# Designs tried in a protein design run: designed miniproteins, single chains, continued (5). Part 106

Each design is a single chain, and the fold is of that chain. pLDDT is the mean over its residues in the fold that is shown.

## One batch from the design tools (miniprotein)

Design m19685
Fold by ESMFold2-Fast:
Structure m19685 (fold): chain A 87 residues (1-87)
Amino acid sequence: SKEDILEALERMAELAEEHGLEEVAELLRKTKEQVAKETDLEKILQLLQQAYNLALDALSALEATDPEKARELRERFIEILEELGKK
């Protein structure tokens, strides 16, 4: 549901913020605000996919300086999205 997508985006944002990825957290929260205002499911899914891809790009950059942190965050993001897919 839309509410489950909003919850997933907030969980990802909180996780990014906890690990000092403030720009990623801001992006995810901005996407959450856009999703909250959107009624077209196709556009909601496109916004979610774009936010996910940008978060993965940021994690790939982080891998060069902190590979363990990048791996942990990537796995946690995937887990959140897999949980969303089961709802």
Scores: mean pLDDT 80

Design m19686
Fold by ESMFold2-Fast:
Structure m19686 (fold): chain A 62 residues (1-62)
Amino acid sequence: MELTDEQAQALLDRYLEKADLPKPSEEVRPELLQTFRDHPEEAINRLRWLGVSDEELDALLA
């Protein structure tokens, strides 16, 4: 699947929340967003590894 910019941002925000990470720097945020846009399956797998359910992922992508 291809992520919209909104979906990529939603996944990134959820990733940060689930991992309890501080907000990324201006340098890191574009890299993460680009990774999520270019590799949506990898982004989803990362969220799964952090314990985000498929149900939550479907909601983020809806």
Scores: mean pLDDT 76

Design m19687
Fold by ESMFold2-Fast:
Structure m19687 (fold): chain A 71 residues (1-71)
Amino acid sequence: MEEAVEFIREELERYRPDLAEKVPDEYLAALARAAGFDKEALRRAIREAAERLPPDASVEEFLKEIAAHLP
């Protein structure tokens, strides 16, 4: 779990460094579980969210968009 949370936080930092430190570990853990710990699915979902949302999108909007691209 810790490795998956760290992976998601690092991927968020690539696109939204302002959000990477603000998102609680519990939300990142929930995303990891939703993706079945599939790092490729998580990476794709984060990239898609970053491409579709404006740079000023809220934490809530970003997390919701990531979840929408997970299985």
Scores: mean pLDDT 78

Design m19688
Fold by ESMFold2-Fast:
Structure m19688 (fold): chain A 94 residues (1-94)
Amino acid sequence: EGEALIEAVEEVERLIREIAPKGLEAAKPLLDKAREAARKGDTETAEELIAGAVIAAATADPEAAEELLRRAIEVLRETAPKAAEKLEEYLKML
């Protein structure tokens, strides 16, 4: 049930490590909670935590923020559309 969302968490962690490594420490606790929520089938909480993790990483690594947000939105659009929408709104504020 949460398999696709768990894959989305893994892909987001990979993007943060690649694009915004300074933000990884800030994002990790939120990604861990997102993975747990996804395993429990709590899609709404998982998507909120995924978006929160990307925003935390972008805040901690502001020079990489725009690239990270754009790449995360692209990856999440099909699997976690609510997370993608939240990130699109955040990107507009940059």
Scores: mean pLDDT 86

Design m19689
Fold by ESMFold2-Fast:
Structure m19689 (fold): chain A 75 residues (1-75)
Amino acid sequence: MSDEEIKELLEKAIDYAEGLLAQMEKQPSVPAEVVAKLRELLEKAKELVKKGDLDGAFEVLKEADALIEKLRDEL
């Protein structure tokens, strides 16, 4: 798999996560601090992809995914 293919997959994963975050922001039961943390992680992942740090972006996205899963279990 090429770095360009990995970058495309990471960009699609970030777009998907941003969509989920937008839906979560519409829910009054979702804490504002968790939404802020997720937004921070997604912005960091976008910056890392832009800089070509694909491994770093993947690790940040894994952290964001874990936080989303925790939210779903608590919701």
Scores: mean pLDDT 78

Design m19690
Fold by ESMFold2-Fast:
Structure m19690 (fold): chain A 85 residues (1-85)
Amino acid sequence: SEIEELLERIEELKERLEKEPPGDPEVARQASAILRKAAEALKEKYPELSEKLLELAELVEEKGLSEELLEELNEIALKVAELIH
């Protein structure tokens, strides 16, 4: 399902961020792209989650990836996981 694919992408992003500290501009761009695609896929069925993903993508684009944004990514990944189970 689309939700399962998005969970895999978010998990891969979390693993990368744990290995490389936040601050890499390329990682920030990849994170933003993944978040925007996730928001687009979820916008019809889960509009509140979609809005949160878009807000996070905009923050990543504007400020780069930070520890605070990594924590928000973790919270969103947990919410996406709950949608599967």
Scores: mean pLDDT 70

Design m19691
Fold by ESMFold2-Fast:
Structure m19691 (fold): chain A 71 residues (1-71)
Amino acid sequence: MSPEELEKLVREMASKVPGSGEEEIEKAVEKAREALEKGHSPATALSVAVNTLMDLGFDHYDISAALQEAL
């Protein structure tokens, strides 16, 4: 997966999480991008984005459902 493809996937996933706004979506995308820039795999970068949304107070079930819908 290219960095651009991962960024689009993370953005689509975050946008499908109920109650997410532009700020939370961009934060998840930024953290995934940082992980890739540090040499982490796309899978690790995606996990970082998921953890970022959880840290922002979003429900893990909602995030998992959003990821499945984005794939």
Scores: mean pLDDT 85

Design m19692
Fold by ESMFold2-Fast:
Structure m19692 (fold): chain A 77 residues (1-77)
Amino acid sequence: EKEEELRLEIERHIRAAVDAAQAAGNTKAVELLDKAYRAFREGNYEEAIKLFEEAVKVASGPAQEHARRALELLKEY
């Protein structure tokens, strides 16, 4: 299942991004990533993409890398 595999991969990167942002104390990135994940779960992919783009701008290090990867995969979804 191509779409199921993409969905799981996106969720893995979202979780890793949130965990990394929390560990870094980046509350703004955590908030944006949580909003993006909610939009993604609701099927609002346009809003999710926008929120992930914002999260990438405010995140750094591993959180930014994982958020960027989630965004790339979501655009393919």
Scores: mean pLDDT 84

Design m19693
Fold by ESMFold2-Fast:
Structure m19693 (fold): chain A 120 residues (1-120)
Amino acid sequence: SSMEEQKKKQEGILKSVGYAILGVGYAIEGDDKKALQYYQKAVDIALSVDPNDPYALTMKGKVLEKQGKLEEAKKYYEKALSVASKSDLPFILRKLAEVYRKLGKLEEAEEYEKKAKEAE
């Protein structure tokens, strides 16, 4: 039912927020590994609720980048860019430039950095 679906989405959002708070708590304590694990749980739940949430897609990219999964991070940042509002573009474009640079694709990195500056 529509009401049951809405309830599941709200429960998912609350659970995602709870894991994000735990992630922040572990980061403050200096446990970066546990912080990353909880951020991963938070973003996966957020994407299960809304697979096109530009913030959740960008956060998934960040988590993957911190895990060294650069090609996967790139795909999530590209997906985030496709659904982002104009105000969010500079940040996502800079993340794409950073990932392309880490992948050794310097020409693409420079193009995304230029686009990010133009979008500011």
Scores: mean pLDDT 87

Design m19694
Fold by ESMFold2-Fast:
Structure m19694 (fold): chain A 135 residues (1-135)
Amino acid sequence: MERDIEGLRKIFEKFLKEASEEAREALMKILNTTEEELLSDEFIRRFLGLTTAYIAGITSKPEAYLGAIMREILSNNLKGAIETFEEFKKEYPDDYELLYNLSLVAADLAKIVGNEELKEYFEKLAKEYEEKIKK
């Protein structure tokens, strides 16, 4: 538990430092939080709890899907990340802003962990949804 909290905090710190401004804003919108609150023990514990609840099939909230996709990216599980995103798309098929924001966050996280294939996959999705938003 303590190792998971500190590990996730370091990932969020690296994301806030290395991600694009747009991806950082997208992360805050999905999680309904601030950059300062994101690094708090209370927030990280709640986020880990949401990820666990998703795995247990208890929740389909966007925050929980983000946690699940992040876990797959951090594990270099290409298939798991893609399958989780496809499930998210089925749950929120017409929420192009939400799909765009999650794709941006996933792409920058994949870049940060050095997974070029996941980065390219999520960058293509982000571009597709951006075009749908622009009308």
Scores: mean pLDDT 83

Design m19695
Fold by ESMFold2-Fast:
Structure m19695 (fold): chain A 95 residues (1-95)
Amino acid sequence: SMEEELIERAAELELAAEARRALPEELAARIARTTPSEAQIAEARAKTAELVAQIPALEAEAEELRRRVQDPRIDELVAEYRARYAAARARGLAR
């Protein structure tokens, strides 16, 4: 249904924002482990900053989709989809 598509899309956008929010810490851990050159660090930081800058737009779109559903259970429904996608990624079934 259209409502299920809105819930699924909101969940995907929220997971994309969460993944981007984790990038600075993941990059710091990778730098500590691999000791890249200053040029490689600068390039990776620039790419990470560009992705992090996308977070507000992703979160705003997800919030708009949640408002369009108008179901009092919207938080539970989105959380269920997010859990399913996280589990699928862990099993290598989702990118």
Scores: mean pLDDT 86

Design m19696
Fold by ESMFold2-Fast:
Structure m19696 (fold): chain A 87 residues (1-87)
Amino acid sequence: SPIEEALAEIEKYLNDPSLSNDQKAAAIMHVFLQLMDQAKSNEEIREALEAILKLIEEKLPTLSPEEQEMLKKTMEEMKRLTEELIA
């Protein structure tokens, strides 16, 4: 599914040692925005957000403090954008 493909791509970015934290944040945000653009309903938008947030939350404890801070900010931005899209 598009969500499963997006989650796999996000995991690849998180595990890529050649990317800076800013580059990882930008790449993850790009994947999120592509999923939002492809969504056919507000429910699909919510499902995509929830799946991405769940993946990040599950990975968060295994990451450096700097990566945790970046991902927390990225999650908050994704939540904000979703609220604007479904308003």
Scores: mean pLDDT 84

Design m19697
Fold by ESMFold2-Fast:
Structure m19697 (fold): chain A 73 residues (1-73)
Amino acid sequence: MAEELRKKLDEAIDKAIEASNAGNVPEARKYVDEAEKLGDELEKMGALTVEDANRLIAARLNYVGAEVEKELA
């Protein structure tokens, strides 16, 4: 179960980063929200690793950066 959730988390993180790099802020937000929900589920199961948490932080930072760029452009 936790392994399947982690796989979904990895997919959501990758999609969030791709959308952020493409400047697609609404899509990036959707995938960041999905990744955060999956991360919360893994944390409740005691299965969230430091590596998982670091990847989630990276996805959030990419999304925030894309959002700021869009507002400043």
Scores: mean pLDDT 80

Design m19698
Fold by ESMFold2-Fast:
Structure m19698 (fold): chain A 79 residues (1-79)
Amino acid sequence: SMMEEAERAKELLLEGLERLEKRMLADPRLSEEQKREIAEIFRRAREALRNSKLLDPEELERLALKELRPAFEIVEKAR
């Protein structure tokens, strides 16, 4: 069913977000303020995915990437 497929896609994306957050927060070049900002961005991204009514895995992935864009910008500036 589309609902079961969407819920499974969300679970996999949420697991991916947790792994990505841990990797980003392990960067010693990031300030404590930048780490707090990244953690807040990931919190909002997880909420957006959980609350999403999207059934297409590709649309769920695009939503996740859109929400995480500011975190990638913070990491890039720290390089």
Scores: mean pLDDT 86

Design m19699
Fold by ESMFold2-Fast:
Structure m19699 (fold): chain A 63 residues (1-63)
Amino acid sequence: MKKLTEEQLKEIEKIMKEAGASKEGIDSALKALKELTDPEELEEKLKILGDVIGKEEELLKIF
């Protein structure tokens, strides 16, 4: 995946909200992910985010 689609960003936002992430944390993470163009960097960032919020499997499923 080269770049996250708008639909994928909305799904990530939903998962983060369900995990209890703050609005500031969600907005910051989504902006960072939207700017990433390297698929390896995107996957690494999603793994880190998923581990932090306890939703790694759900976030990786969007890939």
Scores: mean pLDDT 73

Design m19700
Fold by ESMFold2-Fast:
Structure m19700 (fold): chain A 87 residues (1-87)
Amino acid sequence: MKEKEKIIKEFVDAVIAGDLNKAFKIGLEKLKLTKEQVLFVIGTYTFLLGLGFSDDDVRKIIEEIIKLLIEGKVDEAKKLALKALAK
């Protein structure tokens, strides 16, 4: 669990930095996410940033989405993203 939290933070840092190559590498190889799930996280980050969310708020929302995706709770991850985007 602690090891996964560290990897999640590294993945979120790559997404926020716009380092797409690093984000895909961590998401696919270390977090075992699908390419579609990595794109979903990046897209959600971009939309939240466009809605005026702070970096800290975006980081918290994205970390929760990633945790749900790792647990196989894809529908719950989508619901959380939609709720955040609806504001």
Scores: mean pLDDT 82

Design m19701
Fold by ESMFold2-Fast:
Structure m19701 (fold): chain A 79 residues (1-79)
Amino acid sequence: MKFAKEAEEKGLEEAANLSDPEKAREARRRGLAEAIALELLVSTAEALGIPREEIERLIEAGDFDTLSELMGQRLREAA
């Protein structure tokens, strides 16, 4: 959950720099939504047998194309 926590913390930091309470709430909501999406992505990739270290490396590099390709290959091998 490293990336999910980081996304949530980023949302909180953005909110702290906003003087508008409504804008601050929106920033926190965006951070939480991103955290949930990242958690689902990591959990799904792990369930497909991709090592967590590899998933984290690809997410950190922004290489979602390679991650998607690996997940697709594992799905085909599982069928």
Scores: mean pLDDT 75

Design m19702
Fold by ESMFold2-Fast:
Parts: structure tokens; C-alpha cells; sequence
Structure m19702 (fold): chain A 56 residues (1-56)
């Protein structure tokens, strides 16, 4: 879900050194997008973060 992806990105930005800039950029891209594009960006971020063990 978009909400879970956003919360996981905020966690990565605030607590994972090395992911701060990428997480911030992903958050801004999601915030500035709508509908299907927003869902796609959130889904890609969620897959990335869950592969790192951050999207429980």
C-alpha cells in the first residue's frame, strides 16, 4: 500500500545511513505524483525496502 511504503521510506530516511538521500527523493516523487503513477512509485519503493528487510 502507498501508506506503508511512505512510512517505510520515512523510517529509512531517518534511521538508515546511506539511504537518506534516496529515501527523501522517493518520498518527494511520491508526494508530487497522483493516481497510478503514485501507486507505481510506492510499489517500487516498497519492493526495494522489503528486499532490505525494512518493510515489515
Amino acid sequence: SVARAVEALKYARDHVPGLRDEAQAALEAIENSEGKVKNGLAGSAWEFLTNLGLGE
Scores: mean pLDDT 76

Design m19703
Fold by ESMFold2-Fast:
Structure m19703 (fold): chain A 85 residues (1-85)
Amino acid sequence: SVEEIGQKILELLKKNIGPDGTISIDKFVDIVLSVPGITLSRGEIKAILKKYDKDGDGTLSFEEAVEAIRELLKKEYGVEPELPV
């Protein structure tokens, strides 16, 4: 399900977030692409993630990453998942 895919991305995100509470966009793209069922290209995923990079520093906070996951899954599957955050 879309929720199962979203939960898997969220679990991988939590394991890869740095001690400053952020994750690099490039690392996050790699995480998303590692999950089966995602057909979006690296460039499409990166473009979505960059929308949530409010500081322009190439990293996302946990909250920004969760919102990016929601938009990404909405584009992939046409519905926005409920995420346990």
Scores: mean pLDDT 78

Design m19704
Fold by ESMFold2-Fast:
Structure m19704 (fold): chain A 55 residues (1-55)
Amino acid sequence: PIIEQENVALTRRNPETGEMESEMVQATKIFTGNETEVFIQTPDKDYHLKIEEEL
């Protein structure tokens, strides 16, 4: 794309271990559907995150 991707650090709870983990992803578009959902679009994959706890 002609627009450069941004590196975004995501902190989320691992559903298997219950531990908080941080991952770096490249995002083309980031938007919030509501207070508990975050959508991140990348050129190769879309990520849908659901936030149940306050960060």
Scores: mean pLDDT 55

Design m19705
Fold by ESMFold2-Fast:
Structure m19705 (fold): chain A 89 residues (1-89)
Amino acid sequence: VKTELEELVSKTVWALLTGDTDKAREYAEKIRPYDPEIAEIFEQAVREQEQGNLSRFASLLTAGLILLMSRGINASSKKGAELEGEPVP
């Protein structure tokens, strides 16, 4: 799930950066079965880009990427809390 979601998000971001909003929308829709929240954020980003609201578009793109990273970090069980600081001497 994580790998496929990450690949689809990467393709969505690439399409948005190259101005291919049709491809971006297609990939965002393909994200929906894996993560509907991220899919909706990227779909809204496409709409804002088409309306010329670049600031809103950038905020939505950033939010979607932050959510993806958060899900990836949580799924990987980073062990951030255990034993950190013990070897401080």
Scores: mean pLDDT 72

Design m19706
Fold by ESMFold2-Fast:
Structure m19706 (fold): chain A 76 residues (1-76)
Amino acid sequence: SEKEKFIEAVKLLKEKGYLTDEEAQVIIDAINAGKTRVEAIAPVLNRVLDPKAQAALAILASDLTPEEQVERVKKL
């Protein structure tokens, strides 16, 4: 449930143009491999130079619940 909601937030960021297909897949694969949200996001965050994409990734790295992350991403 929490993992599914987090993946929903990642896919929504991709659909809104904040993540590429490759970047979204890297994060999803890391979560499916049992990594934490911060560990899953770190490789992508280190490569992203766009301030809007950095702010969007900060939502995924935050202490917010996956449901709250989906709500925050919807407001972007």
Scores: mean pLDDT 80

Design m19707
Fold by ESMFold2-Fast:
Structure m19707 (fold): chain A 68 residues (1-68)
Amino acid sequence: KITVKGKDTTQFTITSSADATLTLSDGTTVNLAAGGSITLPLSSSNAILTLKGSTIDLLSSDIVSVTV
């Protein structure tokens, strides 16, 4: 679980330095290639990012930017 406290925003950007899979709270998966980025709206739902076997739980009120 990654938490970035102290920022209020309506969206966050994930930038990946390696291949990663993002699983959204609705079960939708998004594949990120190395060097790729995706911007997601903040919501009250969690999203799960899986990177090289590590799982990162994204909270809508806590995430501003994630670089992996």
Scores: mean pLDDT 52

Design m19708
Fold by ESMFold2-Fast:
Structure m19708 (fold): chain A 100 residues (1-100)
Amino acid sequence: SSELLEQVRRIRLLLAEMVAAMRRRDRAAMITAGRQAVEELRRLAEKYNDEEVLATAEELEARIAQAPTLSDAELERMADEMRERIAASVRRALEKDEQE
């Protein structure tokens, strides 16, 4: 699906922005990019009725809500974990699209 590929591209760009913000030690930009990446993941899950990806998005939404209270080291660990989990969900969505 060309629409799925475009949504995946948007998510990947937001994850790249999150990583760039982490390198700059820009907490606000990192949290904003992370929140937007999770929002896009949720929209992808809802559009394709993927309950497992939706559950992942909801769990990551709860985690990013705590981000303002975290230390820089905790925020970096959370960002790395979120990046890995979002990347895994994206791979899952692409694999399912290729099999259908």
Scores: mean pLDDT 85

Design m19709
Fold by ESMFold2-Fast:
Structure m19709 (fold): chain A 99 residues (1-99)
Amino acid sequence: SLEEELVASAPRDLAGLRELVDRIDKATPEQVSALTAAALIYASMLDLAVEAGKSPELLQGLRDLAEHAREVAEKSKNPVAREALKYIADVLERIIERA
């Protein structure tokens, strides 16, 4: 089922989103927009995975990722990247709150 596929893809989606978070801090302003859009697609897939079959491992992965995005944002000297990373962290935190 689509639900089983979403749950099975979650570890890969978490890894992909983490890579995008790390790339955003080093990106040009033009790149930040595209990378943020890609990050939000991964966040949407993870939201659906939580709805389909939330696991302690998935929820912990989301918490770790939200914390990481927050830390990268706080340390970032790029204002555009900082705001994008804060937004990604907020989205991930809302997914966790709904779980």
Scores: mean pLDDT 88

Design m19710
Fold by ESMFold2-Fast:
Structure m19710 (fold): chain A 90 residues (1-90)
Amino acid sequence: KVEELIDKAYELLLRYARAMKNGDEATARRYRTELFKVIEELKKINPEVAEIVGKMRSEVVTAVYEGKPLEEIEQLIRKGREEALKTLKS
């Protein structure tokens, strides 16, 4: 289900951000790889939602690189998830 894939993508983004903040780059890269697979699956089912999730992935990676606080990154991820779910129901 598309909603399950959205939830999985945003859980992976949260785990990625937390791993990066803990200095565990290897674990973070694994979560990012799993996220890529989820986005590819979303592209086959709902390309519009896949674009939103892909954009949010890029925003989160950039925020982590720029050293944004974890709480700010988590807020960004939660807002992106709500927007993706709202788009699905529209």
Scores: mean pLDDT 83

Design m19711
Fold by ESMFold2-Fast:
Formats: sequence, C-alpha cells, structure tokens
Structure m19711 (fold): chain A 93 residues (1-93)
Amino acid sequence: MVAEIQAEALEREGLGELAELVRKLVEAYLNHDEETKKELLEKLRELLEKMDEEQKERLRRAGAEATARLRAWAEANPEALEAEERKLRELLA
C-alpha cells in the first residue's frame, strides 16, 4: 500500500517511469532479488540525474500528495501500517 500510494502520486504528476521503477524495486525487495534491485537502483539514479527543474517540481508535488495520502491512510488503517512495517523489517533483515 505505501509504495502504491507513492507510485500513484508520481503517475498523477506525469512521472510514470519513476512510478514503475518504484513498483519494480518493491517487488525486487519482496523477492530477495539483489541483482534486479541493483539494476533498478541504477536506473533510478540515472532517471533522477536527467530531471530538469520542472520535473523536480513535479516530484516535490508528488511527494507532498503521497505524504498527505499516506498520513490519511495510516490514520484510517493503523493495523495495516504495522503489518507493512513488519513486512519491511523482515525483507531488510
């Protein structure tokens, strides 16, 4: 859910390629696919380096929207937030 909220906010600002990379990166973490994770992080770095000021402003707006939506979702779903944090801890261990 957290990654999907972020990806949707990026898509609304026209940053669909970045949104797709975020989704794929989360899947790579879930699958313990270190090679794919490394490749996706490199693509993310290249994409961010290519961003102009207009695209950076869209990224800032997407971040603000995602933060607001995530806060509202967390308030409505506190148990689901704990479940997502638990999954993340297991995957990063």
Scores: mean pLDDT 73

Design m19712
Fold by ESMFold2-Fast:
Structure m19712 (fold): chain A 65 residues (1-65)
Amino acid sequence: SLQKEAEELLKKDIEYHRKAVELYRQADASTPEEAARLRAESDELFKKGKEYGTKAKNLAEQAAS
């Protein structure tokens, strides 16, 4: 069902967001070079999470129609 697909995508959004936050936290305790890399990777994960969240919202709206 579209509702279950939306729920799975929301879980991915939450998971990617959690991983992104953890990488950002690790960056604060890292060397400058490692911090830059970790923050870039964190930003990429936030972006992917947001994409999953947007897809989830669209599917949930379709399921409600």
Scores: mean pLDDT 85

Design m19713
Fold by ESMFold2-Fast:
Structure m19713 (fold): chain A 63 residues (1-63)
Amino acid sequence: AAYSVTSVLVNLDAPTPQYHTHLSTGKTKEEALAKSQQQLQQASKAWGTMQLSSLTTTTIDIP
């Protein structure tokens, strides 16, 4: 089994609120969350100030 983390981010530097969705997977919830945090850091560098709007963690059944 594996875990997926879906992160919804909002761009605070945009004139109109813009939402970005990122998906990360890992063998553990902690690994998936760590990858999600790395994506947030990269988004903040590339797209300006980003805020975490929501976070959802789901178990994936991988054969």
Scores: mean pLDDT 71

Design m19714
Fold by ESMFold2-Fast:
Order: C-alpha cells, then sequence, then structure tokens
Structure m19714 (fold): chain A 107 residues (1-107)
C-alpha cells in the first residue's frame, strides 16, 4: 500500500464500526487512484459523520477531531478559518503523522 492508502485505512477504521466492511474497503483501496481514495473517504464521512461534512465545499470539519490527534498544529495550518479541510489535505496530514510515529518506533 502507498502511504496515502495506509492513512486512508486508519481513517476508515475510525469512521466505520464494522470491521468486515472496513476490511473489504481496504482491499478495494489497493487498486484505487488517489482521486478514488478521496471520493471513498468523503462518502464514508457523509455516511458515518454527516454533521462534519460540507457537501457543497467537499470539506470536513476537523474541529471535534483536533483534541484527539497528535497533529493539532499541522491540522490547523491546513484548515480554513472555519476549521474545514479537504479529504486530500486530511490524508496528507495523516501520512505525515504516521511517518513521524514510524520514526519514533525506530529510535
Amino acid sequence: MTPRQEAAEVLLSALLEDAEETRELIERMKTMSEEELEELLFEAFQKSAPHLVDAEKKTIDISPILDKSGSKELLLEKADENGHITVGQLLEILVEHLEEERRKLLE
């Protein structure tokens, strides 16, 4: 898997409570383009957390998630003035977070 696919797996696991549905989507992600991954995650947010989704702007409100993430400062830099971020930007931040955690494990 690419780093973006690994970040997408983490995000889907947090959004979807059904482990079997999550595993089926992870297998599908192995053959997906970056655009298809972003669309899949956006649809997962709309289904599981519609209150966080701005469908017209295609953005996610990350304000409720900020306190649970180790990447609060990085998320705030990429979010707009209302705390909204695109799925693509969210995946980039998660990739950076996962790479940082991997570096700590190698120390």
Scores: mean pLDDT 69

Design m19715
Fold by ESMFold2-Fast:
Structure m19715 (fold): chain A 66 residues (1-66)
Amino acid sequence: KAAEVEAFLIAAGMPEEQAQEAARALEDASDEQLTYFKALLIGWQVAKQEGVEAGLAAARAALAAA
């Protein structure tokens, strides 16, 4: 639960301290809410590197894979 969210956020580039706080805040989040959050984070990371269209495609693919 919280440990899985923390590990995901650290892997996505969030500092460990902030990832721990965010994981605690997301402890009561539903699986659907966590899926949307992960998709948005993936999309944001790709958009930052490759542009907004690539980011949107990555977020859409993550949602479809869930």
Scores: mean pLDDT 73

Design m19716
Fold by ESMFold2-Fast:
Structure m19716 (fold): chain A 66 residues (1-66)
Amino acid sequence: SHMDATKAGTAAALAGGGLMSRERAIAVVQATTGADRAAAEAVVDAGLAGSPGKELGEKAEQAVRS
C-alpha cells in the first residue's frame, strides 16, 4: 500500500540521517513492503546515499511484492 511505502521511505530517510541503524531500517522496509532483503537493502542504501524522501517512497513502492 502507499502508506506502507511511506513507512519504508521514512525508515530509509531515518537511516540516512543517522537516526536508525541500517539493519533496523532494512527490517522495517521488509515488514512494511514484503520486499526481499536485496530490494530492502537497495531502498535503505539509497537513503544512506542521501536520496530525497519522495524518491525513497517511489523506490519502496517498486519493491512491493504485489
Scores: mean pLDDT 77

Design m19717
Fold by ESMFold2-Fast:
Structure m19717 (fold): chain A 69 residues (1-69)
Amino acid sequence: MSEATRRVGAVISELVHSGRLRSGERLPYTQRELAKLLGVSQSSVSRALDHLERGGTVRRVGRDIVLAP
């Protein structure tokens, strides 16, 4: 996996473990906000989200990122 994929996955895991994000809920960050938070390009976040979506972790709905069931 790329470093960006690992870091995006870690943010999602932290939100789930802290009770701030449940299956089917929208992440509190946009792709742009994740890029800024992680210090990576928006294209790197987009590729990371593609990888996580193929793995069944998230879905993209318009501008929103949703935790998959």
Scores: mean pLDDT 80

Design m19718
Fold by ESMFold2-Fast:
Structure m19718 (fold): chain A 81 residues (1-81)
Amino acid sequence: STCTKEHLDKLREIVENYICVDSPKESKEAGRDFYKLLFKCPLKKLLNVTNQVLSERKCPKNNVKAAKITIKNLHNVLHGK
């Protein structure tokens, strides 16, 4: 699946607002949008955008590790390979 700039921009917003924060608030809408992006976008592009946001925003290291593991695991489950 080919990702558009709009999809990658939405991923940046989710990482900034829900992953790269000291006290993240849970949102059902953000969770749904995140899963749609994982289904539509290739893993390499998802990890590239996530890494860029995490480096630019100086995110907590534990949140960085957890986010990368979650993205890889969920992407593998959704794509079966």
Scores: mean pLDDT 73

Design m19719
Fold by ESMFold2-Fast:
Structure m19719 (fold): chain A 88 residues (1-88)
Amino acid sequence: MKVRITIRIKTPKENAFKVYEAILKALDELKAEGKIDRYSVVLNLKTGEIDVVVVTPEEYADEVIDRILKAAKEAGPIESVEIERKPL
């Protein structure tokens, strides 16, 4: 079974690009490990909002969320996080 995970992250504008790059690196590593099928990331530099959409096997969903959030938090301050998980 596959799931779609949407993660919406709010970070200060000055940190937004650094957090975005850290998230992309984590996503690339997860995809190389076979834990993600596909992803998209949208960065709004004006607001500091980063929208991450990932399609992953259900068994890896929690690990994928944890690794994305860890990468983001290590790269910069995070003001808010919203997570939505839907079966495909």
Scores: mean pLDDT 88

